# Designed miniproteins, single chains, continued (5), part 71

Each design is a single chain, and the fold is of that chain. pLDDT is the mean over its residues in the fold that is shown.

## One batch from the design tools (miniprotein)

Design m18611
Fold by ESMFold2-Fast:
Structure m18611 (fold): chain A 58 residues (1-58)
Amino acid sequence: MIRRAATLAALELSVSPSTALRIVELAREGKSQREIAEEVGVSQATVSRVLRRVRELL
């Protein structure tokens, strides 16, 4: 379910599916949105939107 939700969020938010999946994995490890943004190379706002959309799809 998480892989599918991450892929759907990526398509809706115009980010790559691999980027969305990486954001979800790092969030599950307990990293902050800021740390995830720095690790993945996206804005904190993008991280927040991906995590919110994944939560809505589950």
Scores: mean pLDDT 75

Design m18612
Fold by ESMFold2-Fast:
Structure m18612 (fold): chain A 55 residues (1-55)
Amino acid sequence: EVPEEIRKTARNLARAMREQGLLTPEEAEKLYRDILEKAKSTADLLKIVKPYVLE
């Protein structure tokens, strides 16, 4: 389980990236899922998100 704050941030980021056309709906779902499965802290969240932003 990830903290509620991390889940909320993950949801907001995935949604924003999808709406901005940076990710497809499928890619946004994968990002959200990866954060929920792997991120235990804000630092983990940022590490997971970084490749999606840069790539």
Scores: mean pLDDT 75

Design m18613
Fold by ESMFold2-Fast:
Structure m18613 (fold): chain A 63 residues (1-63)
Amino acid sequence: SLSEEHQEVLAASERATAAATKVYKELGLNETDEEKRMEAVKKATEAAREALEKARRELEEQR
């Protein structure tokens, strides 16, 4: 079994992935234009990073 802290880190990773997926979907994941596709990836990456930062802060506050 994983510790509570370890499980929380895994949950944070899942939240980051979900956030990135939402942003990518909103920006048109089917866009074939290279520039727009690059921007979608950048936005998705930023959203994932932000979600991870928030999750890490919450984890620290619960300690």
Scores: mean pLDDT 69

Design m18614
Fold by ESMFold2-Fast:
Structure m18614 (fold): chain A 57 residues (1-57)
Amino acid sequence: SLDVLNEALDEAGEIAVKNGLTPLQLTEIALEIARERGDEEAVRILEEMLRSLRGFE
């Protein structure tokens, strides 16, 4: 769901800002959070974002 996606990105964003992490690392953390919550829509969106950031099409 978009709620889980937004919560995962918000939580990962807070961690990234505090620790000086890159957008790639932020997305990896958000993906882990979405996986733990079992939200398949959020997982798919974050996997697609991560692939794009890593240069995979």
Scores: mean pLDDT 83

Design m18615
Fold by ESMFold2-Fast:
Structure m18615 (fold): chain A 81 residues (1-81)
Amino acid sequence: SGTAAAINRVADLMVLHETDPAKAAAEAAAMSPAEVAEVRRLLENTEISLEIARRRGDEKTVERLEREREVLRALLAAAEA
């Protein structure tokens, strides 16, 4: 599990991606190992939540979680480049 600082930083980067994806990618490239671990933890949790939402037929939650997954994947890709 991430530290409180890593949790807050990844949340801020997800918000930044919605308004300025290029800046979010540049900042994600500079993420610490703790922040990268938090992105991976959130991705795993998002995949589990997506399966649950799909089984429940919750289309709104599926749409939101698919978008969150794409943002988290973009942040992780930038950090691993």
Scores: mean pLDDT 88

Design m18616
Fold by ESMFold2-Fast:
Structure m18616 (fold): chain A 95 residues (1-95)
Amino acid sequence: SAVELIKKAVELLIEEKYEEALELLEKAIEEAKNDPVLLSAANLLLQAVQYAIEKDYESAITYLRRAAELLKETYPELAELVEKAIEKVEELLKK
């Protein structure tokens, strides 16, 4: 399911496995075509991972925050996982 793909992608982002996270987000976008919230969130998360690869952690955090806010009402558990990813990227920003 698109939800499970996004969950796994965010977990991979937390593990700094960015290329694997991108592959799962691309699959999530294909599966989420009938769910506009998941589709939009997957696209925002894809941008966040791309910025993290470039070590633009400020932009990555911005896109992660947008994804979490979008997910908060319909997919609260997924929003909480994205919040954990924000904490991880904020740690990387300090290094």
Scores: mean pLDDT 88

Design m18617
Fold by ESMFold2-Fast:
Structure m18617 (fold): chain A 113 residues (1-113)
Amino acid sequence: SKVELAVEVLEKGFEIAKPYLSEKAVKKLKELIEKMKSMSLQEILEELKRLREEIEADESLSEREKEVALAMLDFAIAFVQRLLAEDDEERRRALAEGVVEGLKLVIESLAAE
């Protein structure tokens, strides 16, 4: 299903981002991923947008943690928005793979000094 693919992409994105995230951010993202399994795709999009606003406004997060978390959420939001309009299963899988690879490159860039 589209929801199962959205969960898969967010779980993979979370594992990529996890080494750079605080325990607070890790807990919030894990709780969201579990909730997503019982949500509609539209509800997932709304929750991702809400979490993005919370993370952006959270002054307790380091700049690096915030950049990593926001990158993961921006990729997830863009993916879910495209997934809502995409009815072809092979195209959905290609989009998922592209999103995960794009996130890896962004996180690696943020980690390189």
Scores: mean pLDDT 83

Design m18619
Fold by ESMFold2-Fast:
Structure m18619 (fold): chain A 92 residues (1-92)
Amino acid sequence: MMDQIRQTLQQMTQLSRDQLRRAITDIVMQLRNIVDDSTLQQLRAALQQLLSPDPQVRQQAIDQVVALVSTLSSDQQQQIHDIFVSSVQRYS
């Protein structure tokens, strides 16, 4: 699961800056119903770093999102993966 989430996040970095910003906003809105507020704020901050022009910052953001998601239940991990995949497909 975590490798699939990492791959999807890497695919998100191939979106235009405007499409990626919209995808992140949509993802955060959907995550509000799945994770607690503390986890949501941490995921939002990490996801927003995917917008960085620095490829090392983007890679660290991917690592941070994967690390955060890995602490969640299997059901939450699956829902989050489905949200990421759907957002990539919507904004591609």
Scores: mean pLDDT 86

Design m18620
Fold by ESMFold2-Fast:
Structure m18620 (fold): chain A 70 residues (1-70)
Amino acid sequence: ASAEERAAAVAAAVRAALAEEEGEVSEELVEGFRRVKPLVEEVAGLEIPEEKEGNVARALEALLLELQKE
């Protein structure tokens, strides 16, 4: 996968997560996500509200697992 394809996948995952209802997510996953949040926001071109951090963190974890299989 190209860097452009990965960036597009991240942006799509963030947009989908922002549209989802707030779900149960581990605090550890959210804490880890906060460390990379500024980079994710730059790649997606979107601001991620605190209330959606859990949804986005979960979506990016799922995407990372998918990319590792490719």
Scores: mean pLDDT 76

Design m18621
Fold by ESMFold2-Fast:
Structure m18621 (fold): chain A 79 residues (1-79)
Amino acid sequence: SVEFSKEEIIKRLLEEVKKTAEELLKAGEISKEEAENFDLVKMAEYLRKVAETTPDLEPAERAAGEKLADFLEEKAKEI
């Protein structure tokens, strides 16, 4: 049995997007307007930036980050 349905996966992704936007806003890394418009696509862009700018990131970890970003962009098309 699958622990999570497609609906539950989407719900969790949207919750993580909201949490990330709130944390970035608190850190002063994004504006209030950017936080209000922070969606799965913006989350994917952020994850790619982290993968590209994180020093000493293992190739497998970088690949995992890029794959997650690709997944988020694909899910954004479904919402």
Scores: mean pLDDT 74

Design m18622
Fold by ESMFold2-Fast:
Structure m18622 (fold): chain A 100 residues (1-100)
Amino acid sequence: SELDQIKQNINNIIAQIEKEGKVTVDQLQQLITQAQQVLLLLQTRDIPISDAEDLLNLLQKAIDLAKQYASSEEQQQLVNVAQQILQEIQQLIDQQRQQS
C-alpha cells in the first residue's frame, strides 16, 4: 500500500504538469519527498529492488518532465536536488544488486 501510494502520488504530479503545461515549487518539493521515501525504503531494505527500479523510472520521467517546464532559479535548484536523490537511489540499487 505504501508503494502504491508513492506511485499514485508521482503519477498525479505527472498528470497535473502535463495538463497545465507548468511545474510548481510545491510539485517539485513533493517529488523530492517521494524520492527521499524511496531512498529510505532502499536503505532499510523495506522495498524489493524491482519495485525500487520501477519507482526510479517513474521519478525520472516526472523530473525530466518538470525540467522541461522549470523556469525560475528556485525550480531549477529543486530539479537539481531531485536529480541528485535519483542518482543516490540508482547507486544503492546497483550496490544491492551486486550483493544478491
Scores: mean pLDDT 89

Design m18623
Fold by ESMFold2-Fast:
Structure m18623 (fold): chain A 91 residues (1-91)
Amino acid sequence: RKEKVEEALRLAEEAIELAREGKIEEALEKMDEAARLLKEAFKDDPELLLEVEITEGIALLVYGVYKVAGEEKEGVIKAAELLKEFAKSLL
């Protein structure tokens, strides 16, 4: 479980760096992988799984709002930071 959370944290940090370089598609792929690993880590813990799903939902909403405003890169960075902080809070 801890190993998957640590891997998700690394993927979220990688997504932030990719987004800063303008590699939006790659950054989104890393964010999706991070969220997937967090859901797998807590698949047998309904309370923590719900917290993962809420965090993912908030991250996607933040991304969507920034994308519509023409600030897609900033949206990806902020969404990835939310996943990073959540994963960090689980360690």
Scores: mean pLDDT 85

Design m18624
Fold by ESMFold2-Fast:
Structure m18624 (fold): chain A 60 residues (1-60)
Amino acid sequence: MIGLYRAVEDYEAKNVNELSLKKGDIVRVLLEVSDRYAVVENLKTGERGIVPKSVLERIE
């Protein structure tokens, strides 16, 4: 899952380690932490955090 992804829906961070996303945000996956979660960097804001993989779609 390393690569460029798009948020398919808005996501609200539930804790300080998670990242909020808006639908259409482009993120780079840095690390898969489990089958459900990944550490990403939001390319618009430069912020990093954990998001559920279910809100991401690979664009490359």
Scores: mean pLDDT 82

Design m18625
Fold by ESMFold2-Fast:
Structure m18625 (fold): chain A 74 residues (1-74)
Amino acid sequence: LEESFRAEAEQAAEAARENLEKARAAAEAGDVSKMASYLAAARILASIVRLGGDEETAEELLREADEVEAAAEA
């Protein structure tokens, strides 16, 4: 059971990182709508990572999402 949740959390972490990269690219292109969508997906995936027991990775992903959003506002 724990190993199954860990595997799902690892997949969620990879998906979150991919969405964060897409969010950064959208922010650089000035596409605020796409950026917001990718950030929302990354934050949901970070929640799944946390539920899988990897709180440190989840916190890192959420921090990166906040940084992307803040940079786009500047």
Scores: mean pLDDT 81

Design m18626
Fold by ESMFold2-Fast:
Structure m18626 (fold): chain A 67 residues (1-67)
Amino acid sequence: MEEDLKLLEELLEKAKAIPDEVAKKVLYEKMEKAGLPKREPSDEELLAVKVQLVQRPAVEAEVAAFA
């Protein structure tokens, strides 16, 4: 449990290092693929996307391509 909390803290720190612009691009792409209208994402949505990007090692290359 304690180790899991430490991992979550590390993920949050890495997520905070991801620029909001990158998270917005990922959200807009997801909205387009889902057929949803483009809208300004909330801070919670941006943080959730950043955390997801950090948790998926394979997404590092995708994030770099967006930067």
Scores: mean pLDDT 69

Design m18627
Fold by ESMFold2-Fast:
Structure m18627 (fold): chain A 62 residues (1-62)
Amino acid sequence: DLKEKEEKIREATEIGVDNALEAGNEKAAEAVRKAGEEVLADPSLSVEEAKERIGKAGEEAA
């Protein structure tokens, strides 16, 4: 369960970082990476909420 949650969060973070870098925005890539670390460190967040926070950080790259 914990491993599945971590894998999903890492995948969402990788996708967000990739999108930001492809857009040429390394600041947004750093923001997405930070969001991924924060949601991994916060056990109160669900997978859905973690993905939402990572996606929100990625919106700055769009």
Scores: mean pLDDT 76

Design m18628
Fold by ESMFold2-Fast:
Structure m18628 (fold): chain A 64 residues (1-64)
Amino acid sequence: MVEVTYEIDGVKVTVTATPEEVKIEASRELSPEQKKKAEEIGELALLRAQREAERRLLEELLAR
């Protein structure tokens, strides 16, 4: 799971990605430009979540 929290123009945005889905939560309604940025972050977070799931499994095995 990948979570990115940021603030833009006083709006707090949280993007949560699992290997299967992306959720975008904002403290207020997003403008079209802010939505585009959140979608771009969501796409990158989704790809990272898929890679992180494999990497974390390997890290847990190596840390034992």
Scores: mean pLDDT 77

Design m18629
Fold by ESMFold2-Fast:
Structure m18629 (fold): chain A 68 residues (1-68)
Amino acid sequence: SEVLEVIDKNFSEEEKERLNELIQKYKLSSDEAEEILERIAELLKAGKSVDEALAEAERLAEEIAKKK
């Protein structure tokens, strides 16, 4: 997956753990998690930092969780 390749290239193991913790915290489904990963990859391709991408991912995860 191009999305997973972008994340692997830009994220450290510690940052990948933070991302996994975010998915678990908000009880995201596989489809919802994929939406978050796609958004992260888009932000990284646009030149945003990993911290900026993770902040936006958490905001989106909170919005998704509120619909449950």
Scores: mean pLDDT 83

Design m18630
Fold by ESMFold2-Fast:
Structure m18630 (fold): chain A 80 residues (1-80)
Amino acid sequence: MEIKYEVKSDLDEEFAKKVEEYAKTGNVDELVRKLQEELGASVVVEKKIEGDKIYYTVWASAWLENGTLATVEVKIEEKL
């Protein structure tokens, strides 16, 4: 199974590293759980099936300790 991921965010370095560690597992359910439980984020997931591939897009938003709103977009590609 080959899993590719891309993380786009306006996050600080520490928050971005946490999201990347969650995303690199390729497990969408675990990523969503970690974002909600460890970061307090609001999360939306979109799933698309194209041919022999599944594409997941995960959008999350959370308030940081410095008072800014951080957003993250994670794209995961899974081959069936």
Scores: mean pLDDT 72

Design m18631
Fold by ESMFold2-Fast:
Structure m18631 (fold): chain A 68 residues (1-68)
Amino acid sequence: SEEDVLEDIERIARLLVNMVKRGEITLEQARATLRKIAETYVKKYNLSEEQKKRIEEIIDRAVAEAEA
């Protein structure tokens, strides 16, 4: 479902943010990985523009948190 896709992306984003905070990966690597995963989900599930916007909001929030 849409909710499951968003939850999956949020979970992955949280893991990547924690990896950046621990110095295991760079912010650029985390962003690239998260965007690649999001693109895969968009194509696989034929996500709407509204769903894509929600995903971008999750990515933007994760990046902001990792930079803090």
Scores: mean pLDDT 83

Design m18632
Fold by ESMFold2-Fast:
Structure m18632 (fold): chain A 71 residues (1-71)
Amino acid sequence: SKEELLALLERAIARLRETHPEVTAALEGVRRMLEEGASREEILAYLRALLADPNPEVRALAAELAEFLES
């Protein structure tokens, strides 16, 4: 659900903020979209764009979040 995803994002942001700034920025992007009322399809499009990111950790995160949303 949207509420479950928001909780997961807040926990991940808090944990990774100081050690993985690029991953944290991607997570904050998704959180902002959810808070602004973006659709599931819009969030999936954002995550699919992140699969082209040069950072492999950002790509892995995008794939995991997309899988969660498609479940």
Scores: mean pLDDT 80

Design m18633
Fold by ESMFold2-Fast:
Structure m18633 (fold): chain A 80 residues (1-80)
Amino acid sequence: VAERMAADALEAAATYLENGQVDKAISGLRGAAELARRLGHQDVAERVEETAENVSKLAKEGKYDEAAQLARDTAAELRA
């Protein structure tokens, strides 16, 4: 299901962010959003894209812990 796939990608992104690997985190989230859209889950794709944008903003400010937490919180929402 697209929600579980997106949640897994968000958790992976959180791990990348904790290691300072911002580009890998963002590209992973964009890939997950594109796949969700291809599977017809536009709502999931939009949620992941919004999270990727906010994660990018926090990472530019050096707030990697906050960015990782945002990714985890979004993953938990999609699993509920």
Scores: mean pLDDT 84

Design m18634
Fold by ESMFold2-Fast:
Structure m18634 (fold): chain A 86 residues (1-86)
Amino acid sequence: MTVIIVAKNLSEEQKQEFLEMAEALRKNGAEVTVEQEGDTLTITAKNLTIEQVIGLELQAIGLELDGAKVEIKRDGDTLTITIDFS
C-alpha cells in the first residue's frame, strides 16, 4: 500500500517530528519521498505493511483529538491523510 501524508501549517517542531517519522518509515522498509513547501510537508510512503498503515491512521486520529483537522481518503491502494494544524 501507498500512504500520502499532507501536513499543513506546521511549526518547526512539528516539521522535525514528521521528518523523523519519515526516516523511521524508511528504516522499516518503506520507500519514502518528502517534499517541503513552506509550512507544508508532503510525505509519500510506498511498500507499507497493513500494520504500518493502521499505525499511521491511528497517529492521525491522535493528532485530530489534539486539535488538528484531519481528513483520510482512500483511492484503490493509496491512502491520503491530510493534517492541518491551523
Scores: mean pLDDT 86

Design m18635
Fold by ESMFold2-Fast:
Structure m18635 (fold): chain A 85 residues (1-85)
Amino acid sequence: MKQKYIEEIEKYIEELKKILEEAKKAGDEQTTKKLEKIIEEMKALLEELKSLDESDVEKQKKILLEVEILLGIAKILLGLSKLIS
């Protein structure tokens, strides 16, 4: 169901925005800029997903894989930031 995927991606965006606000508060300009880019790319994928037909399962799956890649990048970025703090 496309709506379930939309809701999951919206939750990821919300969580990343919370992390972004903490990075801004900490004065971590590099992490802030990289997170802003990831959030913007994830929002673009969300809008693409919303435009797809419910029956277009393969394209929906491709967008979900791209979202997972962005989440992986964010996790690595945040892991490195925490390790050097």
Scores: mean pLDDT 80

Design m18636
Fold by ESMFold2-Fast:
Structure m18636 (fold): chain A 60 residues (1-60)
Amino acid sequence: SMELIEKFVKAAASGDEKLLRRLLGEMSEEERKEALERAIKALQNDPERVKRIEEIYKSV
């Protein structure tokens, strides 16, 4: 859902890793891919944070 994707992007921006992991567990494969894409676009000026989000994504 768009709501889960928006929550993921906000959690990514705030560095809330616990919330990121929980949200990924609640998402479908398609929602996870869209959420990751949106987070990368939103944080394109912060490559270290993007890298950390990708690590979390791969761990779930």
Scores: mean pLDDT 84

Design m18637
Fold by ESMFold2-Fast:
Structure m18637 (fold): chain A 58 residues (1-58)
Amino acid sequence: MSDAEARRLIAEADRLAAAGDLDAALQLYFQASRIGSPELQELARQRALELVARLEAA
């Protein structure tokens, strides 16, 4: 369950980020970073950091 949920959250966050909805994407990455396998948590954390860097640079 947790891994499937983490993958769905990351996939949805990726779509939102691609659409320019960076705030919504960041919230979903934070949710994913608290669940799933360590690999999925790390992926979500990395994506969130990239998104924050993009927001700060814009």
Scores: mean pLDDT 80

Design m18638
Fold by ESMFold2-Fast:
Order: sequence, then structure tokens, then C-alpha cells
Structure m18638 (fold): chain A 106 residues (1-106)
Amino acid sequence: KEEALEYARTALYYASQGNVEKMLEYGEKALELAPDDEEVRDLVTQAYRTGTKRAPNNADAWTALGEQYYLLGQYEMAIKAYEKALALDPNNKKAQELLELAKKKL
């Protein structure tokens, strides 16, 4: 848990710097170590929200944020994040599939 929290904090640091690649690298490491830990998921979600604010034109950051909202059951927020990702990258198959899944939950 401590290691996963350190990775989540590192992801938030890189998010604050606008470094989406490092944010996603460390966010994924945190979730891999503690996929069902609410504290870790909350910190990673906070990191991804920060990353989308600092790098609003990065489609990968919006897709990752949408996935976290989906896992939290926040389907309307997930849909908005995926729609933003697709506005930036219309041919992103992952975002297209995830948007369709989120819409079916409403």
C-alpha cells in the first residue's frame, strides 16, 4: 500500500508539471499494485484530473480520466472525458469503445 501510494503521489507530481506520459506511467503502477484500494484510486483520479487541466489537449489524459470515472461508477463524467478525448483524436478506438460502454450504463 505504501509503495502504491508513493506511485500515486508521483503521478500527481508529474500531472502538476503537465507531464502526461510520466503521470500515466506512475498512475498505472499505483493501480497495478493496489487496484481495489480506495485511497490509491482517489489519488490517481486526482492526478488524472490535474493532468487534464494542465494538458487539456492530450487525448490520452482524457481517456485515462474517463476510465477512472467509469470504475468509480461516475458514468456521466466518464462520458464527458471520453467525448473530449475523441474530439482531440476521433480515430481512438479505445475511447470509442469505452464511450459506448459508459453510455450503456446510463
Scores: mean pLDDT 86

Design m18639
Fold by ESMFold2-Fast:
Structure m18639 (fold): chain A 98 residues (1-98)
Amino acid sequence: MSRKIASLVTAAGILAAAARFEHELGDEETAKENLRAAAENLLEAAELLEPYDPEAAEKVRKLVEEALRAAEEGDIEKAVELLKEAMRELSKAVDKLE
């Protein structure tokens, strides 16, 4: 994996886990803030991926957009799962870059 993309995916994973934890505690505002931060890391990773795999980069962007919509609607669990799908797509795409 590209080290920069891997570090962004790791940061997003930590933030998404924090968002789920805050949601379980009833702190929806902090959960949404952490989801937005995770989304920003994944969008940066998609930008870095675009010259190598533009289709995968676009798929990641769409998943992140849908996750941000779910978060604004208060569906934190759906937002976290969509961000995890984006992280899986990034990992699969980078694994093809030998």
Scores: mean pLDDT 87

Design m18640
Fold by ESMFold2-Fast:
Structure m18640 (fold): chain A 68 residues (1-68)
Amino acid sequence: SLEDEYKELADELYRMIRERAPVEEIEEVIKRLEELLKQITDPKLKANAQAAIDWFRGLLARMKAAEA
């Protein structure tokens, strides 16, 4: 299901962040999650996925700023 795919990608992102994966790899998984969001029609799941993507994008921006 789209909900299961979302949860798997979100879990992978949390794991990558915890393990300090390269920002480029984190960004690729965020892009996959953004593509999945386009397919979600359930309003609750869509809202939750959007909030998670916004949080991950904010974290990625901070990580990139730290590298500059």
Scores: mean pLDDT 82

Design m18641
Fold by ESMFold2-Fast:
Structure m18641 (fold): chain A 65 residues (1-65)
Amino acid sequence: MLEELTELVTREGKRLAEKKGRVPSMEELEGIVRRIAEELGVELSDTEVRFIAAKAYQRLLEEKA
């Protein structure tokens, strides 16, 4: 569940990075997490949202290295 959400958020974050020409902020990634979770009918705590956003942010930074 969390890994599947992280994968979806990372792909959406990558699209946003391409559109904006920069890595998305943590705030933007948290927004993506909340939107995807709502679409999938998954309830997440604020801690889980931040965890998923942080993992996606890390993956996006590694792809830019």
Scores: mean pLDDT 80

Design m18642
Fold by ESMFold2-Fast:
Structure m18642 (fold): chain A 62 residues (1-62)
Amino acid sequence: SDAERGAEAAREAAKRGDAAGAATAGVQSMLISGNRELARAAAQAGADGDAEAAAEYGVKGA
């Protein structure tokens, strides 16, 4: 699904250390799946520079 593709993109961004990219992909995945609470968590993790946390929230919501 598009949500699963977004979650995978978030994981790939996290592996590169790209916190902003991981958060962006995670939020897009959450918006597709309708999980607004996890989308906010992913955005906050990205703002904090935590690429792994941002990607993990994206995966949980897909």
Scores: mean pLDDT 69

Design m18643
Fold by ESMFold2-Fast:
Structure m18643 (fold): chain A 62 residues (1-62)
Amino acid sequence: SLKELAELLKDASEVAKGEDSELLKQVAEALEKGDIDKAKEIAEKLKNEYAKEGVLEGLEKL
């Protein structure tokens, strides 16, 4: 669900480093607002390819 994914991304942001920490928080905020398109735009900016693929796959399953 949107809430569960947002919570997971907030937790991930606490252990992520650099710009990805802030980007993961922004994706979670977009999901809390129900803006999946905005969440996808922000996720595309993730520097870590593994995190980017995981987030985008999670968004596709919503």
Scores: mean pLDDT 82

Design m18644
Fold by ESMFold2-Fast:
Structure m18644 (fold): chain A 94 residues (1-94)
Amino acid sequence: SLEEDPLFLVMKARNYLLQGKYEEALKYAEEALKRDPDNPFALLVLGEVYEKMGKFDEAIKYYEKALEIARKIDPNSFLAKLAEEGLKRVKEKK
């Protein structure tokens, strides 16, 4: 089922994030992570959601996990770059 696909849940979370609906974004990103605990896309979106909520300690935690996993897959990936940029932004705001 599409609703059981972690990637679909990540896309839904990102769509809610873009709408400023952070609690809904968090719910779907967390569901994606429950289905695939090492999904770097779900971890990245959780970092982005917590950053937008001003929860910088949580944002750092998820961005660091996303970066660690993304680097193991492909250290030059765009996903790794997004996680690095997120970490830089959040550390500057804290």
Scores: mean pLDDT 86

Design m18646
Fold by ESMFold2-Fast:
Structure m18646 (fold): chain A 77 residues (1-77)
Amino acid sequence: MAEAEALLKEMREQLDRLIAEIAKENPELAAHLRAMADRSLGNLKALLEKGKIDLSQAKKAVEALIRAMEALHRTVK
């Protein structure tokens, strides 16, 4: 329980920092990515609480989201 909450908090902070960097160059894209990150983290938390996914699956999903956001940032420069 506490470990899942700590992981989700760390991942949110990592996403928030990445989105803040993107916002310096493209604030409109950053707003869309913020909404996507909030929804994705909320869905992952709900699935973890229901026992439908484990921490490893949640971590992989967030890592995939971070990679997708980094790729978008590089492409729209």
Scores: mean pLDDT 77

Design m18647
Fold by ESMFold2-Fast:
Structure m18647 (fold): chain A 79 residues (1-79)
Amino acid sequence: DLKEFIENFKKSVEELIKEGEKLYEEGKYEEAKLTLELALGLARIVLGVARVIGDKELAEAAEELIRKVEEKLKKVEAK
């Protein structure tokens, strides 16, 4: 099921964002950056697939995840 697979990808992105935040709080900036860059890549994949399957709610959620990752990545890159 493609929809279930994409929902699992969304959950993976959310977990990577949490891990990136945790690494940042621990002062592990290089690891935080790598984790957040991975989260950003996966969020973009989720957005692309959501648009192809016509899932507006998933697309909006993916766009919000992309925004959150980009904000956190800016903080890490400023270190």
Scores: mean pLDDT 82

